# Designs tried in a protein design run: designed miniproteins, single chains. Part 70

Each design is a single chain, and the fold is of that chain. pLDDT is the mean over its residues in the fold that is shown.

## One batch from the design tools (miniprotein)

Design m2430
Fold by ESMFold2-Fast:
Structure m2430 (fold): chain A 99 residues (1-99)
Amino acid sequence: SEMQKQIHQLTILQFRLLAIQGEFHMAERLFATGDEAQRAMARGMLENSLAVLDQLIADLQALKKKTTDPNMKAQLDQMITQANALKARIQAALAALDA
């Protein structure tokens, strides 16, 4: 059914958000404990995560437009808020690398 497809898509989007959060934590560790080469690697990871996160936000908004379920809309809104907060944290971390 269409609803089952939307639930499946929501689950994939949830795992995608968790994966980006994990990548950010890994990058922060490399930045905090690393030498110059490890900090360069952390920068690359954060720049890639930022691009992937922008696509995730677009996909979350697209699913929100398709769904008629108010509970799914609310869950997607929370995920969009979390994704935007993560984006701000990544941008701040990248700015700190240039300091």
Scores: mean pLDDT 88

Design m2431
Fold by ESMFold2-Fast:
Structure m2431 (fold): chain A 90 residues (1-90)
Amino acid sequence: DPVAEDRQRLLALGDEILERLGKAGLPEERLEELRRMRENGHPDWLPRLIDALLELGQEELLIELFQTLLGLSEEEARRAIEALKNRPKV
């Protein structure tokens, strides 16, 4: 089941990203919020994870995430990151 395999990859990648975010200085309260949102399948958990990666300058992890989730090339992922950096806050 490709959907189940993709979900398992996302969960494993999510765990690695959360560990690296903690080591990079993301506050424990934000890490716990992200873990809780992910466990609950909250629709905003992925946008919040992306925002945390951007705040900490973890562009390489964000590229890997976009390649895994969206099938983007490295160049396409970098362009998506730049668009996210410049998006208006609503």
Scores: mean pLDDT 73

Design m2432
Fold by ESMFold2-Fast:
Structure m2432 (fold): chain A 72 residues (1-72)
Amino acid sequence: AARRRAIAEEARRAGEKLYNDTKKKAEDDVNKALKTKSPEEGKKAKEEGEGSIKTAELTLEAMRRGADALEA
């Protein structure tokens, strides 16, 4: 029981960290592109970042569902 709960919590934390790290990296990439390149490059960086964030969000959702299944 305790072991499954611990694994579930770790999975939730890992997914949340991945999501937050991906979001921050996307933001940093956009800021760098806008500062050192053209506004067009900033738009591309933002669109690519949004795609990466969405993928990380789906991964977080899957990890949460897996964690819930471990506790059930």
Scores: mean pLDDT 79

Design m2433
Fold by ESMFold2-Fast:
Structure m2433 (fold): chain A 80 residues (1-80)
Amino acid sequence: SEKEEVINEMVEEFRRLLRGKGFSDEEIERAVAVLRRYMDTFPSPEEARRWMTGLLRLLEGMSPDQVRDVVDGLVRNDEL
């Protein structure tokens, strides 16, 4: 589906970003699992893309330690 294609594209960009911030593959896949579940709750591909684009832009401007804090928060809360 278009939504699955968007999720896959955004997840690959997220993996790239986390690797650049020093995350291990194991840490990345744990975070990816949580993000995939959250993105799947959006009613449209456009809403999922918009949310993820905002998150990626926010994370790009952060230090590695700040990114770890955000990712840890996402993993712990799982979903709202």
Scores: mean pLDDT 82

Design m2434
Fold by ESMFold2-Fast:
Structure m2434 (fold): chain A 69 residues (1-69)
Amino acid sequence: SPLDELLEGFFNQLKGVADELRRKGYSKEEIQKELNEILDMIISYVRKRYPERADEISEQLRKHVQELK
């Protein structure tokens, strides 16, 4: 579905940011801080665009960010 493609896009974006920051020598704590700032922006967008599924999507995105250590 378009929503599943969008969610996969967000996962790939967050992974790309984590990998780039790790390559540049940022600490795990600095990477997590940056990812959480991006995540908050994504969640705000999702709440506006997909309010019925915002909680489900937010939970999946937060779990994904926690795995990007």
Scores: mean pLDDT 83

Design m2435
Fold by ESMFold2-Fast:
Structure m2435 (fold): chain A 79 residues (1-79)
Amino acid sequence: SNREQAEALYQEGIDLARESNSLEALEKAIAKFEEAIKLDPNFRAAWFYLGELYLKKYELTGDESDIEKAKEYFEKAKE
């Protein structure tokens, strides 16, 4: 099912984010969570994690657009 595939991608994203604090690893993790929400747009935990990962991305980049993305994803997680 789409949910089972989304959950697998969600777990891959967590594993990638935990392996390294590099920008490259973080971007790979973000891509997995973005795939998860495409398969299951109601996967609130994945939306929440995307918010958290964009905050971590901001810590590495200093780019305020990453904070704006984090806020968007957190709002989606509340729906």
Scores: mean pLDDT 86

Design m2436
Fold by ESMFold2-Fast:
Formats: structure tokens, sequence, C-alpha cells
Structure m2436 (fold): chain A 92 residues (1-92)
């Protein structure tokens, strides 16, 4: 389950314009946060330090992993992430 969610989120993030390295880093940290290996705060700090993405983008990735782990459709999760990114860009 975790390896599939990580791989699926990496593909979603690349499809949405993230570089493969950034996408892989976000997906790995998001999975580790959802699994309880690290705190969400640690995941946000490390992701921001390594990739420069905003804390809101990291929280969005964590939410997406939760949906993927519950067996949500990848296309639906991609649409949800895209909408979330649009809302962040709109200053909401």
Amino acid sequence: MMDRARRQLTRILVDLGYSPDVARTLADLAVRAVSGEISPEEAIREATRRTGVSPDQVRLAIGAVGLLMRGSDVDRVRDDVRRGLDNIDAGR
C-alpha cells in the first residue's frame, strides 16, 4: 500500500508540473508523515528545506497520500491536488 501510494503521488506531481526529484521527495515525505514515521511538521520542514515548496503544498501532498492509501482513484486524486494548488496560487 505505502509503496503504491508513493509511486502514484510521484506520477501525479510530475503530471502537474513538478520536477521528478521534487515529486519523489514530496511523495516520500508525505507517505512517511501519513504512516506516522515522522510528524507532519518534520515532513513540511524537510520538504521546504530540500525543494523550496510551500508548507501548504506539502500539506496538500499529505492529504493526497491519505486518499490514495484508502484506494481512491488516481485521476480523482490528481484533480483534487490540481484544485488545491489553484487555491494556494489564488491566495486562499
Scores: mean pLDDT 83

Design m2437
Fold by ESMFold2-Fast:
Structure m2437 (fold): chain A 89 residues (1-89)
Amino acid sequence: NVIAQKNTEAILSVLSKYGISLSPRSQQLIQAATRRLKKEITVTDENIPWYLHGIANYFQYIDPEAAAELYAAALEVAKKLGLKPLPKP
């Protein structure tokens, strides 16, 4: 639980650095996903598109609106870093 909160805050901190804010619903999805990891993640700017894309893939059939917001955020960070976002499955 505490680990999930730390992981979520770290991800949101990087997004905030790039001017990206997420809805409370999307923030809850990040927390739910990181809770399943049961470990602290290494949050780097380069890893953010990967993490957000993975979370969006996991929730796309459960909460498609929040998943779409996470995909959009992943794309925006990837573009700002010059990285290609992961394609849809």
Scores: mean pLDDT 77

Design m2438
Fold by ESMFold2-Fast:
Structure m2438 (fold): chain A 66 residues (1-66)
Amino acid sequence: SAVDAAVQQLLEGLDEMGVSEEEKKEIFRKAARSIEQTVAGAAEFGSRVDPGRLREMARRLRELAE
């Protein structure tokens, strides 16, 4: 899926930068929060983006941060 591909690209990018597992978890928490806030804001303006896909990405990032 597009969400799985995006998550995989993020993981590969962080590995290439030599980011630690604890740093990855913190990045995933912050990324998920940013996406959640973006979805909330976008709802006010009749989003051009499917909010379901963004929510799924945020959920997957939250799971990786655990």
Scores: mean pLDDT 75

Design m2439
Fold by ESMFold2-Fast:
Structure m2439 (fold): chain A 82 residues (1-82)
Amino acid sequence: MSEEETLETVREILATLPPVQQVQFLMMFLSNPEGARKKPSKEFVGELVELLEERLAQLPPDHPLRAPAEAVRAKAKEKYGL
């Protein structure tokens, strides 16, 4: 499966989930991108980061998932040089 096909599958799964579960799903992928692909590219991880940022914007500003999601995002950006 290509990175583009994996991203399309992620987007399809996200479309079936409520906003809270979308954020949780993206956090799972970003906490271990190598679980989805053996050698994830910087571009692939960057797209997952952008998807998480977009979904976080749909949550209330004081939602309890914002802080842990930001931590997962920051760690992924640091690891992949984003």
Scores: mean pLDDT 77

Design m2440
Fold by ESMFold2-Fast:
Structure m2440 (fold): chain A 66 residues (1-66)
Amino acid sequence: SALEAAEGLRRVSEETGAEITVDFTPDGDEVRATLTVRHPDPAAQEAARRAAQPWADTLARAVTEA
């Protein structure tokens, strides 16, 4: 669900210290979800991105089904 995915993303952010955002961008008649992961340390940023990706995918699917 969207709620579970959002909670997963928040948990990854809290555990990794990375800033994680998901933006929904209009693309014609569709909406695209973009995952942005930021951390001052590139290695930590990549680790956070790997952990966040499954939750971002779940959130994108749940939001597009609503």
Scores: mean pLDDT 77

Design m2441
Fold by ESMFold2-Fast:
Structure m2441 (fold): chain A 61 residues (1-61)
Amino acid sequence: MSLEEFKKKLIEAGYSEKQAESIVEAMEKYGVSSETRKEIVELYKEGRFEEAERLLVRAML
């Protein structure tokens, strides 16, 4: 998944444009894999926000 697609899906999931930009910038900086980005988006879409946030943090470590 591209960073642009990821940003769009975060906005669709209810995040502000500014929040989505900050998350995308962090993912680009830390080189989060396309597969992990897909998994995070799926969790956000399902309303599993806590699991999505935990996966995001682990992917950046």
Scores: mean pLDDT 74

Design m2442
Fold by ESMFold2-Fast:
Parts: C-alpha cells; sequence; structure tokens
Structure m2442 (fold): chain A 94 residues (1-94)
C-alpha cells in the first residue's frame, strides 16, 4: 500500500471517530443523560483525539510506508479503545 493510500485510511479513522462522537452525543441528549456522563465521555473522546492527532502527525512526517502503516494500526487501536470505554456509557444512558 502507498503512503497516500495509508494516509487516506488514517483520515477515515479520524472521520469515523468524529461521527461516533456526534452519534453518541445525540443519543445521550435524546435520553437526557447527566452532565457528569457527558463530561466523562468528552474526557475520553478528547484524550483519544489528542493521541490520534499525534499519530497522524507522526505518519505524515514519515517517509517509511511501514511506519505509516504502524501508525494506522495504532490509530485503529485508539478508536477501538474509545468505543470500548464509551459504548457502555452510551448504552446505559439509553
Amino acid sequence: MSKDQVMAQIRQVVADSYAYMVDSRTTMSDVNASQDMVNQFDTVYNDSMQRMNQLTMQAFNSDDVNTVQQRLQDMQQVYQQLRTRTDTMVQQAR
């Protein structure tokens, strides 16, 4: 896979993470979730996005496709951890 193709997948993980946040916040709003729950979700989401931003920059600054692919895998792991940590909160808010 070329660096450009891997960077496209990295951008997709960022887009998926944002879409997940919008959907989760909409769900929490619809069920009138507590402000504490929303704040906990925001903390986890913001921590995840800071990590994804760092990984995206590392991938962008690397000319080694293998390194860029490792950054993609790291980002997919961060996204999976975000979902694992917050899906229960979102489901319990329903």
Scores: mean pLDDT 85

Design m2443
Fold by ESMFold2-Fast:
Structure m2443 (fold): chain A 84 residues (1-84)
Amino acid sequence: SMSVEEAIKKAEEYVDKAVKYLKEGDWEGALKYGKQAMYYAMQAVKESTTLEDILRAIGLAIRGIGLAFEAGLKLGEKARREAG
């Protein structure tokens, strides 16, 4: 079982990776790591016993979702551009 601190740390690490991949134009990598950030943030929510930890973990989950959404939009734009 993963500690809350460990899950939060992994979520933060995957947020950082998703941001880097977005900056590099690797939107498939950004989508992958954004989803991983959401996964670990949700694990942190599950393991959290304090309101502060729950809110911090929810914030990371929202950020992970936002990064995945941005990557998805860029992938869709790329596909449309390549199609015509």
Scores: mean pLDDT 87

Design m2444
Fold by ESMFold2-Fast:
Structure m2444 (fold): chain A 80 residues (1-80)
Amino acid sequence: FDELRAAAKAEVEAYIASHADLLPQAEADAMLAAAHAMIDTYVATAQRNNSEAAAKQMLAAAVADTREEVDDRAAKAKAA
């Protein structure tokens, strides 16, 4: 679980960082904090059920959701 959590956090951090030119720092920080909280919640849920398969699926969804949010925010920043 710790390796899955670390990998998911690293992936969302890298994706947000790759859009740093399009995102205000405060907004990037807020998105990162929200993504970390979601990842920690999903890992805790999967640990209670002792299911690595559930953890992998939930974390993949959390990473995908974070990417969508970053993309939406970056597009809005470009329009401003």
Scores: mean pLDDT 80

Design m2445
Fold by ESMFold2-Fast:
Formats: sequence, C-alpha cells, structure tokens
Structure m2445 (fold): chain A 62 residues (1-62)
Amino acid sequence: PDEHLQLALEYAKQGKLDEALRHLADAYAAGASSEQFLKLSEQLKEIGADELASAAEVLSRA
C-alpha cells in the first residue's frame, strides 16, 4: 500500500492525474488504512490536487 500512496503523490505532482488515480485505487485494493488516505488527502490539498484529495478522502471512509 505505501508504494502506491507514494506513487499517487508523485504522479499528482507531475499533473498525471489518471496515473495518480490508478495508484490510489491500487493502494485501496492493497489494504491502505483510513489514516494513510487522510494523510495523502492533506498532502494532495497542499499541492492543489483537489480532485485527487477528494478521492483519497472518500477512500478513507470506505
């Protein structure tokens, strides 16, 4: 799960939203925790990736 969360953030920084979203989904499938998704959501907000931040927040509550 950690590898996919890190890749989601890196792709978001590059503006590669489709790749970032795929890695968010992969992190969820790999069992990433609610805390990990909340932390990622805050990091995504800091870089202005608001759509991805919203997706991570939804996954934190799934």
Scores: mean pLDDT 82

Design m2446
Fold by ESMFold2-Fast:
Structure m2446 (fold): chain A 76 residues (1-76)
Amino acid sequence: MSAEEEAGVKAAQEAIAAGAATYAALADEPERVRELAAAQTVLEKLTEALKTASGEAKKVLEKAKAEAEAAIAAAE
């Protein structure tokens, strides 16, 4: 992968890891609440990363953000 793609993938993985931490912290909550909170955490982290991203990194992050937004929309 290009260095930009690798940077985008790393940022997306960090966002997903933050979401997973949110999900784990809410272990006693209903599944839908945990999934929604995790997806919102991922979306917030990806949105922040996108402010400074360019080229292939931006494409990777935009795809990950779209997936997180779809997960939030599907939460009902």
Scores: mean pLDDT 79

Design m2447
Fold by ESMFold2-Fast:
Structure m2447 (fold): chain A 106 residues (1-106)
Amino acid sequence: SDQNQINSLNNNTNNASNQITTNLLLAADKAGGDPKEAQQYLQQAQQTLNNATNNANSVANASGSQSVKDAANNAINYLNNSYAQAQSQGDALRRQREQLRRDLQR
């Protein structure tokens, strides 16, 4: 049913958003001490975003329902916003840590 498709899409989107946020914040946390681990978390966040976006597009393209298509578009917007917000938070954390490092060590 359309509602079951929307519910599954919303669950997948929420799970993906949480994984993206967690991985981007972990990437920011590791950036100063372990750049390789930071890069791995960043790649995981990018892969999760791409996979969830592709899933939403696939669900929209397979459906004749406008409600399902609207839900998929909302999911993609939510994922992109979640990624951008987490990236912004991570960038702020990296800048704060770099500033502290420069202030403590000349």
Scores: mean pLDDT 88

Design m2448
Fold by ESMFold2-Fast:
Structure m2448 (fold): chain A 61 residues (1-61)
Amino acid sequence: MNVIEKASKLLESKGYVDREDLRSLGLSDEQIDQLISLADIDGDGRISNEELAILLKNLGM
């Protein structure tokens, strides 16, 4: 219904989301940092399909 649907479409389109993509979804820099931290990214600022799927399940979103 909201940011989850848009994130899923971005992943289907290019296989990952980055900071600019998350900003386009209306998230603040602080929210983006929290999501990246939870997804255990190796510092390149990209969330993979598998990492985002686990993250969304953990957040109950």
Scores: mean pLDDT 67

Design m2449
Fold by ESMFold2-Fast:
Structure m2449 (fold): chain A 94 residues (1-94)
Amino acid sequence: SEAVNEASAAGTYALMGGDDKTYELIRRVAELAEQLDKAGNEQAVEKVRELIRETKDYLKEALDNSGNPQKKKELLERATEKVEEAVRYAEEAL
């Protein structure tokens, strides 16, 4: 699944940043995406994939900003918000 591949990349960035909470949420949303895919809900899988991709992009940008603690913190908070949105959306779609 493309959603699982995006979640794998996002999870790697979360671990590199030491963000265990965001990593666990990424893992949870990957499991939910597989359940949605098995249920045939292609539209929900696509929406979850886009939210995981946004999470990945924020986590990568946070790593790129390791020399700016305030900017890094803001980007990590946005990554957490996006993955929490992805989990909530996926759970509501099941």
Scores: mean pLDDT 85

Design m2450
Fold by ESMFold2-Fast:
Structure m2450 (fold): chain A 97 residues (1-97)
Amino acid sequence: SIRDLIDQARAAFDAGDYERAVSLLKEAFERAKRENASNEVYAEIAILFFELSAFQRAIGGERYADELLELGKEAAELVKDDERYSDILKVAETLAE
């Protein structure tokens, strides 16, 4: 499921396997778009893309960080007007820039 992919991506990130985390998260996002996922799912995907982007930027991976930032922005745009997620998404995006 999309939830299982997000959970696996977070576990990979926590384990330091950033390439696997990104691969799983991209798959989760593509499935979320195909299946018209909930705002909660898109918010979680956006936050994790922003976290991965910030990490890549910190270690000098600017090109990869920019790609991840744009994916995070794409996911966040889909739920930007949802009051449950608007503030945390703005904070996460700011930290990734």
Scores: mean pLDDT 86

Design m2451
Fold by ESMFold2-Fast:
Structure m2451 (fold): chain A 73 residues (1-73)
Amino acid sequence: SRELEEEARRLIEELKEVARRLAEEGLYVRAAALALLAAAIEYELAIKAPREVIEEQLRLAREFLREARELLE
């Protein structure tokens, strides 16, 4: 589905941007976790992983972004 792919691509870019901000604040372990999740989602899209796998990863991405944004406040 194009909508799922579009959401995934938006979340990948958000994960990368928030990872950059975490690294600027010296939160390197958290930054690495978000960057690695972004890379994993990119790989899963490239290999055309099942919809359920992508949906599960996007749930994790949303949770990681929520937690990371709390740390940046």
Scores: mean pLDDT 89

Design m2452
Fold by ESMFold2-Fast:
Structure m2452 (fold): chain A 51 residues (1-51)
Amino acid sequence: AERTLASGETLAAGKYLVISKDGTVLGTIEAPYSESWFPLSVLAGVKFKKI
């Protein structure tokens, strides 16, 4: 299922699709993720879908 992270929230361990506000797939991440992989400006309003 897709979810948006709240401030201070973290993703459960696993692999996720990173999806922009318009539904464009930006890439994949693995939890725990680092904000350095995706700048905060890109993460704003981004959704995560577990693979």
Scores: mean pLDDT 63

Design m2453
Fold by ESMFold2-Fast:
Structure m2453 (fold): chain A 89 residues (1-89)
Amino acid sequence: MREIARELGREREEEIRELALKVVKETNSVEAAFLALAGSVSALLGELETARRLFRQAAELSDTPEAKAAAEEAARLAEELLREAERRA
């Protein structure tokens, strides 16, 4: 499982990175920014369930609509990758 999840995370690395950085750029919440960065690192390490949870928390703590939307999109991407990894396991 984790190795398939890492491969999927690396394949979508640019999208994950862009979404996490958009949260950092658009939010004034330090907590939301740290959660988005932690979520991106978790996704790249193959911890997709943790990544989904962290991105959802980032969305909840985001203080701008733009940051919230980016974090929600990142959480949806992590959930998509998690379902793909489970399907291949």
Scores: mean pLDDT 84

Design m2454
Fold by ESMFold2-Fast:
Structure m2454 (fold): chain A 100 residues (1-100)
Amino acid sequence: SLKEEVINLAIKALEFLKEAVEKAEKLKKEGKEKEADFVFEEAVGLALIVAALAKLMGFPEIGQKVADTVEKVRKLYEEGKYEEAIAVIDETIKELEKLK
């Protein structure tokens, strides 16, 4: 269904954000803070585009879950709480799977 396709797109965007958090943490440990922030912001941008598309396609609940998750992850990232950011992403992915 279109709903399942939108959910799968949202999950892929969040999986990409999770990988970006992991890559950014590694880059920051290597002293590459600008590259880390760039990688993270690219993934945030993609997730927010997907959230907006979900809302436009008639699935505002899916779009809002993605947008709220991105906001929480951004705050945790700014605090250096990378494992907590990943846990928030994983929880939202599980919630989205239940909406199928």
Scores: mean pLDDT 92

Design m2455
Fold by ESMFold2-Fast:
Structure m2455 (fold): chain A 100 residues (1-100)
Amino acid sequence: SEELERVKRGLDARFGALDRDGDGTITPEELKAWARDEFGLTDEEVDRLVAEADEISGGSGTLTKEQFAELVLRRLEELAKQGNPRAAQMAEDVRKVLEE
C-alpha cells in the first residue's frame, strides 16, 4: 500500500502541476510542454502522446485526472513490453490506483 500511495501521490502532484487553473483538466499544450521538458520526448514521441490523449479523452484532447493516469499507464505498459522491469511494476501500481 505504501508503494501504491507513493504512485498515487506522484500522479496527483504531476496532475496538479499541469492543471495550473485547477479546473480538473490538462490541456494538450500543457501535456506537450510536460513531455518535452520533464521527459525529454522528441517531437514524434510528443505527437504520439497527444494522439493517445485524444483517444482517451474521446476526441477533446483534454485529460481529467483519471484519463491522465490512464495515459501514464499505457506508456508504462509500452516500456514494460520493451523489457523495462521498473515500468512493469509501476504499470501494475497505476492500474490499482485506476481500479479504486
Scores: mean pLDDT 75

Design m2456
Fold by ESMFold2-Fast:
Structure m2456 (fold): chain A 76 residues (1-76)
Amino acid sequence: DAFDKIAEEVARILEEEGLYEEAESVRENQNIGEVLKKVEEKYGEEVKKRIAKKLVEIMEKKGLINEEAAKGILEA
């Protein structure tokens, strides 16, 4: 399932950044945009932007998301 692969990749990246609670939220099928909003509220806009950019770069490289999904993640 493409959604399961995206969720696991996002969770892995969040764990590498030390965001274990947020990684678990993604694995529980929470919306990625909602998780990024929580990251912004808890850690600040710069941390959210860095993570969103890293997620988009990795997922685009793996062919897991399209341009519309990438824009949604960056604008979350």
Scores: mean pLDDT 75

Design m2457
Fold by ESMFold2-Fast:
Structure m2457 (fold): chain A 107 residues (1-107)
Amino acid sequence: SVTTEGFSPLGGIEPSEEFKKLALEVAEGDEKGEINEEKLRKVAEELARIAREVGEREGEPEIGELVARLILLEARYILGEDPEKSKEEIKKLLEELKKLEEERRAK
């Protein structure tokens, strides 16, 4: 999956939907089946920045940082940059996010 589902509930902002739309456009390779690497990187960087800012604003900077890292790693995975390492790091970040969500619910 090229979409970051856990990002949507942060601060009422839905950057995950914009990322989903752009990731779909990039995955379809525009009109020629070519992934626009620069466009994907720029949007991933911007969404990661927003994730960190929203996390800090909502008092959950750890979640914001993990979501930002997940966005950047998913972009790297889509671009084929160290796919096995990116896949493993994505798994690790998802486990950390799940742990933080469980701790939040246990409060």
Scores: mean pLDDT 64

Design m2458
Fold by ESMFold2-Fast:
Structure m2458 (fold): chain A 65 residues (1-65)
Amino acid sequence: SAEEYKEEAKKIAEDILAGKISPQEGIQRANELAEEARKDGHNEAAMYVQDLAAEAATKVMEEKA
């Protein structure tokens, strides 16, 4: 369901923010998850997944700049 993709996206974002994965690795995982969501017809969930991971990655990268 769309909700399951959104919950996975939150876990990816949390892992990025916690430093468990790099911003680049998190974006890659989010892109893979978004493609799965699109295959299932959940285009809005796919956009949410990518946007959430991008926001988390940007926050971590800005803190280190």
Scores: mean pLDDT 83

Design m2459
Fold by ESMFold2-Fast:
Parts: C-alpha cells; sequence; structure tokens
Structure m2459 (fold): chain A 86 residues (1-86)
C-alpha cells in the first residue's frame, strides 16, 4: 500500500484553498496540491521558474521566509515536516 500523510492545521488550510479536503494524502497528491497553490497564487518568479515568492502567503508563514528555491532539498524537507506518516 502507498504511504499516507496527515497534514497539520496550517498545511490543511493551504490544501483546502485548492479544493483538497481529504484527511490523508499520498506524497504525489500533496505535491500536486502545493503546485496548484503556487500556480493559482502566481508565486513563480518570471525569470527563474524554480524560485517562488511566498511573501504574504500561508506558505510563507509555514516556512518563515519570503522566497523559496524549489531546487533546494530543504524546501521539500520543510514541507514534509508539516505532515505525519499514518
Amino acid sequence: SLPLYRPNALLRKILESVGVTAETLTLSELLEAIARYIQQKGLIDPEDGSIIDVSGTLLGEMFGVDEVDTRDPSFWEALLSQVTLV
């Protein structure tokens, strides 16, 4: 069976904003939902598609930063710290 992850309260608000209300998600479903959030909010830097401006967003509050590089493994590790394996 695929591993399932339970989001914390803050991450759940982000997921709900893109229509994801499930109590648990696969890793693939989580990453797809975060990608939708980034695209819907227009956070992608136009000069470098790997850089996202998260200032003033719930995602920025979650990471405690204004800018994130999606090529940096620490971004994905910080995201995974917001979920519990079930």
Scores: mean pLDDT 83

Design m2460
Fold by ESMFold2-Fast:
Structure m2460 (fold): chain A 73 residues (1-73)
Amino acid sequence: SSKIDQLEKAAVAYLTDPRLPEERRIALVVEVARTVDLTEEDLKRIEKALKQAGVPEEVRERVLRELRKLMEE
């Protein structure tokens, strides 16, 4: 619970930070996600939060793809 809350907050903060290059923003989200035992429900929660925060569809797709790779090891 607390770990997924931290990941959601970090994902929104990093992916909406214009000071960071896109590749670095995605990498930072992935790094935080490694501390979380991700479920499919968690991915849906993150996707909704990113959409509500105005993160572009292309960036949302890239992040979710990287998070799914972590779930598959």
Scores: mean pLDDT 83

Design m2461
Fold by ESMFold2-Fast:
Structure m2461 (fold): chain A 102 residues (1-102)
Amino acid sequence: PLSPDEQKATELVREIGDLGGGIQRALSKGDHEKARELTKELARKTEELIRVSEKLDEDTKKEILENALNILRSTYRSAEAAGDKESAEIARRSMERVEEAL
C-alpha cells in the first residue's frame, strides 16, 4: 500500500492535471475570470504538492514535480496565447517555485 504522503501526492497530481485541463477550456472560451480562479487553485495545489514532495524519496519527488512543471508550462503558454497576463504571471511564479524545489 502507498504511504499517506504518496497517496496525498498522487491525489494532488490528479487534481493539478484536472485543473490544467479546466484552465485551458476556460481560456478557449474567453472566460478569463474562471481561468484566473482555476489558476490560483492550481498554484495552491502546487504549493501543497511541493510540501508533500519533501517527504518522498528523491526519484519519486523528481517525477512528481516534473509532471507538475509540465502542466504549469502548458498553462503559462495557454494564458500567454490568450492574452491573460494575470493567469500567465500566476503560472510563471508557480513554475519558479517548482524549479526551486527540484
Scores: mean pLDDT 88

Design m2462
Fold by ESMFold2-Fast:
Formats: sequence, structure tokens, C-alpha cells
Structure m2462 (fold): chain A 87 residues (1-87)
Amino acid sequence: SEEALLERALATLDKEHAALVSEARRLASQGRRQEAIDLVEAALPRLRQEADRVISQLSSPALQARLRAHTDALLADLRALIAELRA
């Protein structure tokens, strides 16, 4: 079902977001702050592209909107992390 596809996409994005935050903070704690920034910046277009691929497979505007909103929130969180790491 499209709901099952959405659920898997949300879970995958959440898992990838958590892994990115964890690795970026680990690198930063080791003084490797630029590597942490580069890692997160490289992931931003990839996460959007993967979300857009799933959105294109959904026929429901409501499910498309839900995945888009979730992806936008995760990307905003990652951009905030980049700003934190640059401070």
C-alpha cells in the first residue's frame, strides 16, 4: 500500500538522519569539524532526491505532502547542525 511505502520512507529518512547527526557530532568531538560539516552538506541533496523519488511513486496528495513536510523538517534540522558546527 502507499501508506506502507510512506511508513518505510519516513523510517529510512529518520534512521539516516540519526546516523548523520551521530557521525557529525563524533567527528566534531575529535576536532574534525570541517569533515563533520562536509559530511552533512553532502547528505542534504541525497536525502531530498531519495524523498522526491518516493513522492513520485505516491498518488495521494496528502501522503506526498506528509513526506515532503517530514523531509523539509529533517533538512532544516541538518542545516541548523551545520550552523552550530560553524559557530
Scores: mean pLDDT 92

Design m2463
Fold by ESMFold2-Fast:
Parts: sequence; C-alpha cells; structure tokens
Structure m2463 (fold): chain A 96 residues (1-96)
Amino acid sequence: MELIEKGKEYAEKGDPKAFDYLNKAIEKAKEEGDLKGLAEALFELGKYYRSLGDNEKAIEYYNKAELLYEEIGDIEGSVEASVRILEIAVKEVFKK
C-alpha cells in the first residue's frame, strides 16, 4: 500500500510524517475492511514509536497488529510482532 510504504520510510527515521501516513492507512483499511493493511499499518506504528523510544506505545501497537495477523491467519506477521514485543521486554529486563 502506498500510504503504508511512505509511513514505513518515515517510521524508520522517527519522522512525525510516519504518523500522518500510517493514520491515513489505518482509516483507509478500516473503511475498506482490509484487515491485512490495518495490521501492517499498526505494525509500522509500533516501529515508529520504538524509534522514538516510546516502548509502551510500541508494545501497544505491536499487540494490536499481532491480534489482527492471527485473526487473518498471517502466521509470519503474528510471529514478527511477537518477536518485536519480546525484544523490547528483554532489553528492559537486562538494563537493570
């Protein structure tokens, strides 16, 4: 999806434009009933918040993406979201 691709480019850089593009992708996916596009946009928002150091928001969006990937049978997407959550949790434990 063009909106998701643009959002992903900006999310990797921590650019707030990622938020605008990914929110538009979420709105479009909800209007069209595109659960895969919705899951992808939520996953990219998780990456965006992670790039900002907002681990709580990152986990929130990765959890939302994981549940949608599971619902549509996208095992690869669900596993990737779970791995991202685990990476955050492990790093926080080992910082103490």
Scores: mean pLDDT 82

Design m2464
Fold by ESMFold2-Fast:
Structure m2464 (fold): chain A 91 residues (1-91)
Amino acid sequence: MSAQQLADEADSLVKQSSQLKAEAQKAKTVSEIQAILDKVFDITQQLTRLEAQAKASGDRELTRHTSFALAHATSVGMYILEKLRELEKEE
């Protein structure tokens, strides 16, 4: 994979995680939020693989880019997980 392809894939995954955060903010049931959280988990796993590839390439800027993308998706996952826990206590 080229550096540009890897960066583009990371950017696409960040965009997807941001869309999932917006969906989670509108979700009203535990089942809806759990489904969204599962999708964010898949995104973080993909970003973890991209970060590993960037590190293996020795490209410092690409490594930083993928690390920031992973941090962003992880923060989205934590936000959704907290919202899930809050809704579970109300049911």
Scores: mean pLDDT 85

